Designed miniproteins, single chains, continued (4). Designs and how they scored, part 91

Each design is a single chain, and the fold is of that chain. pLDDT is the mean over its residues in the fold that is shown.

## One batch from the design tools (miniprotein)

Design m15351
Fold by ESMFold2-Fast:
Structure m15351 (fold): chain A 68 residues (1-68)
Amino acid sequence: SDDALKQAEARGQAAMAQVQADVEKLREQLKKLGIDPSKFDNAQLAMIVSLMREGFPLEEAIREAEAA
């Protein structure tokens, strides 16, 4: 159904928007800690956000993203 596809697309867009918002918050948090967020690409920042959502501390999430 066209409606089911549009709903799935809308959910995907909402999930992407949430990740982008969380990445923006992470960039501000890194700046407050004296860490330059430009040291990380968008994929690494998204990975850090994902790990923090799983309950990992920021320092451990950064280490994992750098190792990937």
Scores: mean pLDDT 78

Design m15352
Fold by ESMFold2-Fast:
Structure m15352 (fold): chain A 65 residues (1-65)
Amino acid sequence: SEKEIKELGEKILEAAKKRGVELSKEQAEEIARLLLEGVPLKEIAEKFGIEEKTLREIVDEAVKL
C-alpha cells in the first residue's frame, strides 16, 4: 500500500542520513516499494548507485525504527 511505502521510505531516509547516504524522499520511497515487491537488494543497490553492503545496513536499521 502507499502508506506502507511512505512509512518505510521515511525510515530508510532516516537510516541513510545516519550513514552519510544522501537520498531524496522520492528515491527512499522507490527503494521501499522495490523492497516490499521482493526485488533483490543487489538490483536495488545497482539502480541507486549504493553499495549493496551499505544498502543492507540501511534496511536493517530502518526496520528497527
Scores: mean pLDDT 85

Design m15353
Fold by ESMFold2-Fast:
Structure m15353 (fold): chain A 62 residues (1-62)
Amino acid sequence: SPEVEAKEKVYELAKKNGPDYVYKKIYEKDPSIKDLAKDGADLVFKILEGDKKALELAKKYL
């Protein structure tokens, strides 16, 4: 599933580089992410919990 693959990719990126790295990578492409999540930890949590908009951004930009 593309959603499972996106969650696994986000988990591994956050584990290796920290959650703010994931936030920065998406923010560089789409600054509207600031309205979705307050920081990298909040963003990673939303993606792993299956937030639709956060998952769509992760699939598109990571």
Scores: mean pLDDT 86

Design m15354
Fold by ESMFold2-Fast:
Structure m15354 (fold): chain A 63 residues (1-63)
Amino acid sequence: MEEKIKEAIRLIEEGRLEEAGKIAKELYPVDPETAKVIEDAVVLARLGRVEEAVKLLEEKLKE
């Protein structure tokens, strides 16, 4: 799961939001909590709040 969160951070920083959203969709049946956090981060990034999106995912990595 840590690798998937790191990949989502990278994709969001690169503006590849559709690919980041696909990671969340694939994770839902295995880890719905992590999937939801990635979805929320993608929504923030789509609103131009990229720094907040990355910070949200970094907080999930530190738990």
Scores: mean pLDDT 82

Design m15355
Fold by ESMFold2-Fast:
Structure m15355 (fold): chain A 68 residues (1-68)
Amino acid sequence: MSELAKKVKEILKSYGYEVTDEQAEEIAKMLSDPNVTIDQLAEKLQRILGLSERTARTLAALLLKEME
């Protein structure tokens, strides 16, 4: 698992969400793309975690901020 995927897994766990190593790598791969949008990341989080659009967008924005 990449270092970024480990960070993704840690952040999601701190908010009460469990993901597999493969799911964390998938999210990390999106975060490593400089052209990724909040909407694209939110859609992925909705699919993986079953979140509402609003919650997924908030979490996506938080994950992107951790990349700065």
Scores: mean pLDDT 81

Design m15356
Fold by ESMFold2-Fast:
Structure m15356 (fold): chain A 63 residues (1-63)
Amino acid sequence: MDEELRRLLERALGIRFDPEAMERLIARVKERLGEDFDLSTPRPLFEALRLLRREGLLPALTA
């Protein structure tokens, strides 16, 4: 579950994340969606992207 979300985030953004930041991001997504989130929908990905943007963990989006 956690690795699957991590893979989706890294692939979608085309960038590498700090492992510690990724772990905290996944924990926050679980808190917002109640741990049992459905990766067949884009909801967990969008929630993670919003959190990254708010926290400033997503600097310039460059390939």
Scores: mean pLDDT 65

Design m15357
Fold by ESMFold2-Fast:
Structure m15357 (fold): chain A 74 residues (1-74)
Amino acid sequence: MEEEKKKAIEMAKGVGELYAIASDNPLAAERARSVAVNIAAHYLEYRDEILKAFNDAYETAKSKIEEERRKKKS
């Protein structure tokens, strides 16, 4: 149970990062979001933790990508 929870959270983090990278591409973003929803649906007992991990990874990756783009532009 603990191992399954950790694996689900790690998968959600990866998808969150992918969603941030793919947010400029609607099709890729939709696919990443669908995977995150599917993970949460499969591990319903940990849904809130999985979705929180997804959102945290998404925001972190998005912020880092925006900072990198800002540095590259300057």
Scores: mean pLDDT 74

Design m15358
Fold by ESMFold2-Fast:
Structure m15358 (fold): chain A 67 residues (1-67)
Amino acid sequence: MKKVLLVVGRDEEKSKKLAEELAKKLGADKAIVLVNASSQEAYEKALEIEKEEGAEVLIFNAEVLLK
């Protein structure tokens, strides 16, 4: 099953760097960053990716991991 990492954060540059590092460590096929997204928006994006690509989506909040 394809793995997609979805990282939500406030800082685009920091979130992208974190997404790249986590994707490498977790063996994710793709990483997507959402800047200033709500939990609802992140959830809806994850459902869209799962439906369109048949992928397992892992959601990480960069603000929780960086603080």
Scores: mean pLDDT 77

Design m15360
Fold by ESMFold2-Fast:
Order: C-alpha cells, then sequence, then structure tokens
Structure m15360 (fold): chain A 58 residues (1-58)
C-alpha cells in the first residue's frame, strides 16, 4: 500500500500538481476504492500505478 501511495504521488507531481493536490488525490482514491486496491495488488507495481492514475484522472 505505502509503495503505491508514494509512486502515485510522484507521478502526480510529474504532471505538475502540487504536493497538497497529489496527497489529496491519493487519499481520495484509497478511501473511495479500497476494494479496487485489493484488485490492483494482483498486478505488477508499474501497472498498479498506471491503473490508479487512470481511475483518479476520471
Amino acid sequence: MEEIKQKLKEEFLKLGLTEEEANRLVDDFIERYPDKIEELKKLPVEEQVQEALRLTAR
């Protein structure tokens, strides 16, 4: 879980978001979709990050 949070935050920062916005989006994703996190754990870390980014951007 922590590694996914850190990777997502770094990817959001690369997109030009502030640390505050990146932290907010990561928290919102985890709180709104805890079952989705369980599904994401079955994927490699790189794919977990990409899926979470796609879902959060929607």
Scores: mean pLDDT 70

Design m15361
Fold by ESMFold2-Fast:
Structure m15361 (fold): chain A 70 residues (1-70)
Amino acid sequence: DLREQTEKQIKAAEKALYENLPEEEAERVAEEVRRLLEEATRALEEGNWEEAERHAREAEELVRKALEKA
């Protein structure tokens, strides 16, 4: 289930962000990560693997940069 996998990825990212960042910043970044991972899942459901990978990498990079600033 692609939606279930996406939700697990979102929850993992949210946990890392909320454990390491102030609540307001964690919320803002978590919301953007959710959007990107949902877009990746949509692209994957449409068979667009390249677009799905691009969005997933953007989400991963966003989390990495946010945690670096922590």
Scores: mean pLDDT 80

Design m15362
Fold by ESMFold2-Fast:
Structure m15362 (fold): chain A 95 residues (1-95)
Amino acid sequence: MAEEYLEKGKKLLEQYVAGDRSKLDEAIKYFEKAIEIDPKNAEAYTYLGYVYLLRGEIDKAIEYFKKALEIDPNNVSAKNLLKLAYIFDGKYDEA
């Protein structure tokens, strides 16, 4: 069940065009549903962070990537996206 919602969210991100926020809002709902069903799904937290990063909500993105890494410390995607979020936040060289 969690995987079904995770895949629906991913599909919406594939259809995302820069400036079309409707796909991002729908993706958030599906990733939140995946987390409700499986609270230890590090991948769902990683994608939720990625959506917030695309929305320019950098602080929320950082929090979700950190949550993904608490669940799976070896999650390469979450590590790479966290570094990217720090670059956008201007904190890459400080943190």
Scores: mean pLDDT 79

Design m15363
Fold by ESMFold2-Fast:
Structure m15363 (fold): chain A 70 residues (1-70)
Amino acid sequence: AEAILAEINKLLEQARAAIEAGDLAEAQKLLNEAARLLHENADQLSPEQLEEVQAGLSEVWAQLRAAQAA
């Protein structure tokens, strides 16, 4: 549903902000929460919405891993 998509996107935005602030532990926690919501609500999303959210989640995870490696 639209509300679930908005909540996941909000968590991804908060995770990006945490990465920028250097709070990598908080970013990881937020990304885990976003992944949990996606898993629990996958059947409520269209295939297109699922692909888009998975791409966004992967992008933010890549940003976190890059920050952890620096």
Scores: mean pLDDT 83

Design m15364
Fold by ESMFold2-Fast:
Structure m15364 (fold): chain A 65 residues (1-65)
Amino acid sequence: KKKLEEELKEKIKKILIEKGLPEEAAEDIAEKVTEVAKDPELAKAVLPSLPEEIKKLVEEYLKKL
């Protein structure tokens, strides 16, 4: 569980940095998205509004739960 959460956070952070966000901003956003993903009901509600690359990562995380 914790390992999957950390993996999700790191993958989101990497994508955001590659898109040009500063490391601190990317880390903050990745942490917030990962916290939402830990609640399956909240995760399902926000999935349609997430960027496609991040949406795929959250979907994969939920599938592994």
Scores: mean pLDDT 77

Design m15365
Fold by ESMFold2-Fast:
Structure m15365 (fold): chain A 70 residues (1-70)
Amino acid sequence: SAEEEEAKEIAELVKELREAIEKGDREKAIELAKELVEKSLEATGVTDQKIIDLAMANVPKTVDREMEAL
C-alpha cells in the first residue's frame, strides 16, 4: 500500500539522517531531517502552511541537539 511504501521511505531517511549525524555532517543532516519532516506531514495529510513552516523552522535546532548528544 501507499502507507507501507511511505513508511519504508521514512525509515530509510531516518537511517541516512542518523548516519549524517554520526559523521558530523550538519548540512546533510538538516537536509535529510527537512525531507523526513515534509514526508511525515504529507503522510498525515497536514496541508496547513503555518504548521509546515513551524516544523521546518525547528529542524536545525533538533539536528543540533542530536549532534550535541553524541
Scores: mean pLDDT 79

Design m15366
Fold by ESMFold2-Fast:
Structure m15366 (fold): chain A 59 residues (1-59)
Amino acid sequence: SLDEDIARAMADMALSVASFLEDPQEILEFGERMARILREKGFDEVADELLERARELAE
């Protein structure tokens, strides 16, 4: 759906921002915060994918 496409685009933007952070802890905190916002809006799958990718960036 269009709403899910927008949510995925927002997640991609969030990951791009997270990739500029140098501190693994900051990457995780930002990713968790953005994932919570997406989950509150009903985009649980997108939120889970965002959080998983943020954790990968923090490694």
Scores: mean pLDDT 83

Design m15367
Fold by ESMFold2-Fast:
Structure m15367 (fold): chain A 57 residues (1-57)
Amino acid sequence: MDDARIKKSILKLGDMIGSGYSLKEATDKLLKESKDEKEKKAVKTAGKIIQDSLDRS
């Protein structure tokens, strides 16, 4: 599995959250924009990583 895709998705989600989107809204928007199944999986994984990081902070 390509860790670089997950990293890029984390950065995009972080940018959107910083712009006023919730994690759920940001994740849903990126999933709608993703055309490839691998990219969709990376977005879902990135969202879980961000959620887990917030829960541990």
Scores: mean pLDDT 78

Design m15368
Fold by ESMFold2-Fast:
Parts: C-alpha cells; structure tokens; sequence
Structure m15368 (fold): chain A 55 residues (1-55)
C-alpha cells in the first residue's frame, strides 16, 4: 500500500541518517532497522530486520 511504502521509506531514511553519524557494525545496523521499523509501524522493514537478526 501507499501507507506501507511511506512507512518503509521513513524507516530507511532514519537508518541512513544514523549510519552517516556512527560507525556501525552489522548487529547495530540490524537493531536500527528494528527500532525504526517499529517507530514508523512498517511491517515490511520489521520482517527484514527479524530475518537479518536470525542470520
């Protein structure tokens, strides 16, 4: 949906912004994806973060 696309876009923009401020390892990057997916209520990004954490 358009709402889901907007939520995912905002979540990914926040992750990109934080990556520019910090030197992140893979685990920290995964945690940021989960945090912003939850903040913007994006099930799509949350599913990706959960799959990545399972690796």
Amino acid sequence: SEEEREAARKAFEEVAKDMNKYSLNVEQFKELLRKYAEKYNSPFVKKWAEAALAL
Scores: mean pLDDT 71

Design m15369
Fold by ESMFold2-Fast:
Structure m15369 (fold): chain A 64 residues (1-64)
Amino acid sequence: SAEELKKKLLKFLKEVLEFNDEELEKVEKLLEGKDEEFLKKVWLLLHESKNIEEFLKKVEELSK
């Protein structure tokens, strides 16, 4: 489900990639109301992004 994929993503960003609370809050807001297709694209953006700032920018652009 979209909710399960979202929880896994946020947990990975927090526990493995060490996103801070402000960065996690930004991601969570960008993921509000999004479907599984969007969330899968966000997972792929982790592989394409060089750093946290680039990842956040790409996710925000995808949400438009």
Scores: mean pLDDT 81

Design m15370
Fold by ESMFold2-Fast:
Structure m15370 (fold): chain A 57 residues (1-57)
Amino acid sequence: MEEAARKVAEAFANGDLDKAAEILSELFGVPKEYARKVLEEAKKLGVTPEQLRESLL
């Protein structure tokens, strides 16, 4: 879990929302397009990569 959360946060920090969404999709069994939308909203709300990582743990 921690390793996956770290990879999601890293991709999010790099602006690679496609990669971050793919990892979230695999992790939670949700559609990739849904995961991407969630990440886009998090970015708009000013969520930091560290806060995102903590929310996944």
Scores: mean pLDDT 78

Design m15371
Fold by ESMFold2-Fast:
Structure m15371 (fold): chain A 64 residues (1-64)
Amino acid sequence: SESDRVAREVAAMLLAAAAINGFLSPEEGKRVADELERLAQESTDPEVAKRLRDMAEKVRKALE
């Protein structure tokens, strides 16, 4: 459903913020980045897809 999709996107973004601030393990952060990219690929809204991809890149950069 639309509500279920939005809930997954919000949860992924919150986990991304946690990863960027060092609250997650590198393995957990990688899974979050992978999920953000998957959600971006499934998104029909190009603005939402771009934000999800940008956040995935920030998470990966924080893991370096």
Scores: mean pLDDT 82

Design m15372
Fold by ESMFold2-Fast:
Structure m15372 (fold): chain A 55 residues (1-55)
Amino acid sequence: AAEVAARLAELVARKRAEGYDITFDPATGKVTTDGSQESLDALREAAEEAQRRAG
């Protein structure tokens, strides 16, 4: 849903500001990371939080 995508974009931007190499494009739904476990864990945390905030 559009709410989840918007919240995910916001939370990914916050993780990026904290030093994680993560990007999310809400228009395409495309996600990129540096492939590290730390970035993948941060992405999973952001996605879970986006779902909680939207639902």
Scores: mean pLDDT 76

Design m15373
Fold by ESMFold2-Fast:
Structure m15373 (fold): chain A 100 residues (1-100)
Amino acid sequence: AITLNNLGNVYQNQGKYDEALDYYQQALAIYRQIGDRNGEATTLNNLGNVYQSQGKYDEADDYYQQALAIYEEIGDRDGALKVSNNAGINALKAAVKKVT
């Protein structure tokens, strides 16, 4: 699952969002199957980042909210802070897109 998340990051950094989504979805399925809640939340945050990069702010927000709920449930304050920051940036980008 870690390798699949790392591959998703590589493709996302290259602007290959469809490939990044595929690898992140595979990582998400594995983390959910084995019950790795931290891995699940990290992968959901990464999915949110891909949708944000595509300008799909509503989909990005949904993934960020799912990741935030898990980080809060497991008490990962650093993870929760990172996701909250990403969700805030996403909301700002969505607001700018509506005005312009």
Scores: mean pLDDT 83

Design m15374
Fold by ESMFold2-Fast:
Structure m15374 (fold): chain A 80 residues (1-80)
Amino acid sequence: GELEKRLLELAERLGEFEGLGRVAAEVLREAVKSKDVLELEIQLGLLRIILGVAKLIGDEELARLLEEAIELLEEKLKSL
């Protein structure tokens, strides 16, 4: 659906970053495939940890993309 397309577009953008962005991209790609509530909650938790680190290191662009990804993934979780 449109939600999955937006999540995949964000994963591609996150994958352009080194280190944490690439890890976040992989987590997000797995989250797009997930239909299990517990798996999605674990993936959300991981993305929130990565967001916290991005904010600590002052990577504002990475943090913005992660916040958008988290919001869309929370919407996916609510639709299950």
Scores: mean pLDDT 85

Design m15375
Fold by ESMFold2-Fast:
Structure m15375 (fold): chain A 65 residues (1-65)
Amino acid sequence: MAEAQRLIQRGVAAYNAGDAEEAKRLFEEALRLAPDSRAAQYNLGLALEALGKHAEAAELRARAL
């Protein structure tokens, strides 16, 4: 769990720096380590939205609810 949380923190930092692709990669790794992490699912959805992948983003955000 701690490793997944660190990846989420790094992903949020990348997203805030404008690097949506790096944020997506970090959130995907967090989700691989913690598949039921609502935080990882939600943040991956935000990164996908920033990359124009709206359908994939909507699916992940729905799972986070």
Scores: mean pLDDT 79

Design m15376
Fold by ESMFold2-Fast:
Structure m15376 (fold): chain A 76 residues (1-76)
Amino acid sequence: EEERELIEKKKEEIKKKMKELEEEIERVEREIEEVERELEENPEDPALRERYRKLVAREVALRIELIGLEIDLELL
């Protein structure tokens, strides 16, 4: 059945994208932890605060994308 093959292919593509996003989220979370530690020592450093804001915004965007892919996978 062609339909079954197409669904399997779509599931594989979604799972691959999810894995890539999960790896990127882990990387961003590690960078956030590092910046949070530096901010404990220098809470008013504008460069660290800006880096923190950018990393948190990136994490949120990646998590939203991951949730979208999880919904797509469950609907298949």
Scores: mean pLDDT 85

Design m15377
Fold by ESMFold2-Fast:
Formats: sequence, structure tokens, C-alpha cells
Structure m15377 (fold): chain A 92 residues (1-92)
Amino acid sequence: MARERFEEAIRRLEEIANKLSSVPELKDIAKRLQEAIEKAREAFETGNRDLVDEAVGELSRIAAELREKGYTDLAEEVFRVAAEIQRAADEL
């Protein structure tokens, strides 16, 4: 269950990153989101909860920046996925 939920969350983040990469203003945020995805994958492979906290923290930071730029729907989606990743990690 936890790994399946995690992989679904990662797929959603990858879809969001692809949407962000199509907007010139958001290319830097897209890159940071991809880096957060890689960190989350490493955290789940190693069982490292500190890396989960770091990845979730970065996702929350990205969501805040998206909201500030007026991309409220994308910000809410990133925030929700970050919460799902944290819940999946709690089941490890």
C-alpha cells in the first residue's frame, strides 16, 4: 500500500513538473520540483525519514511560490501530493 501510494504521488508530481516546464516563467520551479521528486525517491528507497521531511519541505516551498505567482490550482495540487508522500512515509 505505502509504496503504491508513493508511486502514484510521484506520477502526479511528474505530470505537474511537465505542466510547469511548458511555462517559461516556471522553468526554474519545474527543475526544483524534479529535484524534490528525486530526493523523495531516494528517501523511499533508503527508508530515510529525514530525506522525506526535506522533500516534503521543498514541495511546500514550491507550492507557496506557485501561489504567489497566481498558479493557485497547481499550488494546491503540489501541497496535496506532498501530504500524500508524508502519509505514505508514515506507513514505512
Scores: mean pLDDT 83

Design m15378
Fold by ESMFold2-Fast:
Structure m15378 (fold): chain A 60 residues (1-60)
Amino acid sequence: ADAIAALMAAISAALAAQDYAAAIAAANALLALLDAASAAYAPLKAAANTLVAILEALLA
């Protein structure tokens, strides 16, 4: 729970700083953590995966 909250805060801070590489790294760390979590986190996992795809497109 605390690790998920910390990673979400890291993503928010990186986006506010326009540090898209840091935002991608934090979102991927969140996805890895959610892969070990219950099905209750499936919507958050989908949102994080979409965010990574958008940010990677911005850096391309």
Scores: mean pLDDT 75

Design m15379
Fold by ESMFold2-Fast:
Structure m15379 (fold): chain A 61 residues (1-61)
Amino acid sequence: SLPKSIARMIYDAAKRHGLSEEQVLAATEKAARDNLHAGLITEEEAEEMIREVKKLLEEDK
């Protein structure tokens, strides 16, 4: 899905820059909020995006 693809892109980019788990999550939450306010995604899709990043971070531990 589009939310999952965006989440993976954010995760990959943030990890390349050596960002912490907290920074990766904050960046994802900001992107989800910005896209939701711009009318590009639904509230459910914003939640899916954040959930996907949390899943990727948990699997990286």
Scores: mean pLDDT 81

Design m15380
Fold by ESMFold2-Fast:
Structure m15380 (fold): chain A 92 residues (1-92)
Amino acid sequence: SHMTPQEIADTILNAAARYALDKILERYPNILDKVAEKLGISREEVEKLLEKIKNTPLSPEDVNRLIQLAENGASEEEVVDFLIELIKKVKE
């Protein structure tokens, strides 16, 4: 194997997070505008923070929550609230 077990785990978690985020954005096309409104920041700033989330190693717990929100038909409000939690973690 050309990769360490940690590198493999991080790659799988990042791929799962990106898949779940893409599913969420497809289901709720205006969700980033709602996140921007709740945080009092611009849509462009939310997009930058979302890219930071995509490039930050997330915990397996956070990745599993994203997958649950993507697959189980969670409300737009539940998804917005969790995206705000993730943004706060990467803004530190």
Scores: mean pLDDT 82

Design m15381
Fold by ESMFold2-Fast:
Structure m15381 (fold): chain A 59 residues (1-59)
Amino acid sequence: MLEELAKKLYELIKNKDVDGVQELMAEFVEYLNKLPVEKQRELRKELEKKLKEIEEKEK
């Protein structure tokens, strides 16, 4: 899930699709809001890590 989310988010950022980024992030935030605060923090960090890994791979 998070890996696919990170890949989709990266593609939207690469294509400068601001509306797509906002939609995808809104869905992610709604998902996070169903979880305990500690789990929300964990998932946000994991998403950031996955995005960084994808960005480094594209170099």
Scores: mean pLDDT 78

Design m15382
Fold by ESMFold2-Fast:
Structure m15382 (fold): chain A 74 residues (1-74)
Amino acid sequence: SMDDVESQILKIVSETLEKMEGASVEEQRKIFEETEKRLDELIASITDPAVKARAQQYRAGIRQGLEGLIKEKE
């Protein structure tokens, strides 16, 4: 369900933000790459087109947020 997918996304985001706390710009870039891979795998597993589309929207927002955090430290 979308609720299950959202819970998984929130877990990935929470773990990512925890890892990024106190990390250098280089470390944050590596964490960002790892997070993108995890989100790719999750979204690839979704069979419902509506759930997949919504997950892609969440992913786009997450990407922008994480890129913003990294750029602020550059």
Scores: mean pLDDT 84

Design m15383
Fold by ESMFold2-Fast:
Structure m15383 (fold): chain A 82 residues (1-82)
Amino acid sequence: SYLEEGKKLLREGKYEEAIEYFEKALAEDPKNAEAWTNLGRALLELGKYEEALEYFQKALALDPKNLAARSNLELVQKKIAE
């Protein structure tokens, strides 16, 4: 799946390529909170904190119990405050 390929690319540090696959996953299912969370993670790794923040907020709106989105939201907020 596009989500699984994106996650593989994210693990390999290929952040821009991972983003393309997460965007493809979201084109098929825009309610996929995991895809929004991983898209935010790739943007966070690229230093795009404001965009990462927006996408973690989208993930939490779709799945308020998503621990990964919550912890990454807290991390990106700290990065913006630095």
Scores: mean pLDDT 88

Design m15385
Fold by ESMFold2-Fast:
Structure m15385 (fold): chain A 66 residues (1-66)
Amino acid sequence: EERERRIFELEVEAALYYIKSAIHKVDAERALKRGDVETAVKHLQEANEYDKKAEELDAEIERLRA
């Protein structure tokens, strides 16, 4: 079932983007705790971009399920 395989592949890709976002959020928290606000902001910006990519993939998955 090609549609089911495609949905699975998109789910994996979205999950990887969420993981990348989570890693950047952890790095931002660590930077903030040591007073490195500039580094924290950069990590949060990267986390936002990864979240956006994951959300776009989630939207595509939802369309395929409809």
Scores: mean pLDDT 88

Design m15386
Fold by ESMFold2-Fast:
Structure m15386 (fold): chain A 56 residues (1-56)
Amino acid sequence: EKENLAAVALAKRMLEKGYVTEEEIDEIAKKYGISRETARRLAEYLAAQGLGEVVE
């Protein structure tokens, strides 16, 4: 469930501005108590679905 909340937060940022940064991925991982690797994987999955892109 924490992964679902993180995915929603990442998706909102991507829909709002077209991308999510590595810093935002780290922030969301910390906020929802998931690993940085899990948060990055979620962001990459969402980017593959066309919601936005992952940038440095």
Scores: mean pLDDT 83

Design m15387
Fold by ESMFold2-Fast:
Structure m15387 (fold): chain A 65 residues (1-65)
Amino acid sequence: DEAEEAVREKMKLLLELGLITEEEAKEMFEKLLKNKEAMESVLKHRDAGLEAQEKALEVKKKAEE
């Protein structure tokens, strides 16, 4: 469950930034779910990714205010 959430968050971020297409996101998500090692890699680096997400959110919020 937590692994799925981390993958979803990452896919959503990449889509919002325009770094991947929606079709590519679906393919990557399917492959990650089938590749246990890829899922473990995502989990190991999730904490580092949270800092990046928080910084991006602050920049966006500042622009909207």
Scores: mean pLDDT 66

Design m15389
Fold by ESMFold2-Fast:
Structure m15389 (fold): chain A 75 residues (1-75)
Amino acid sequence: SLSEILQKLAERVAERPDEVTPEDLMKLAEEIAKSPYELANLKLEIAVFYGADPGTIEKLRNEALKLKEEEEKKK
């Protein structure tokens, strides 16, 4: 799944932090995300992995929830 791919990349970043950047993970998230909501959720997971501050995590969480509500309105 999407989370499994990110976890494997996170393990590689832990082993070689100079090889993989947050920007590389963001590019992968854009590649594998099937919707704006999935992309926002992947961005949230990346921020949590890199230890972003609580305010940044909350902002990304709220953005993901907003996009989820927008997708539900389309159905």
Scores: mean pLDDT 71

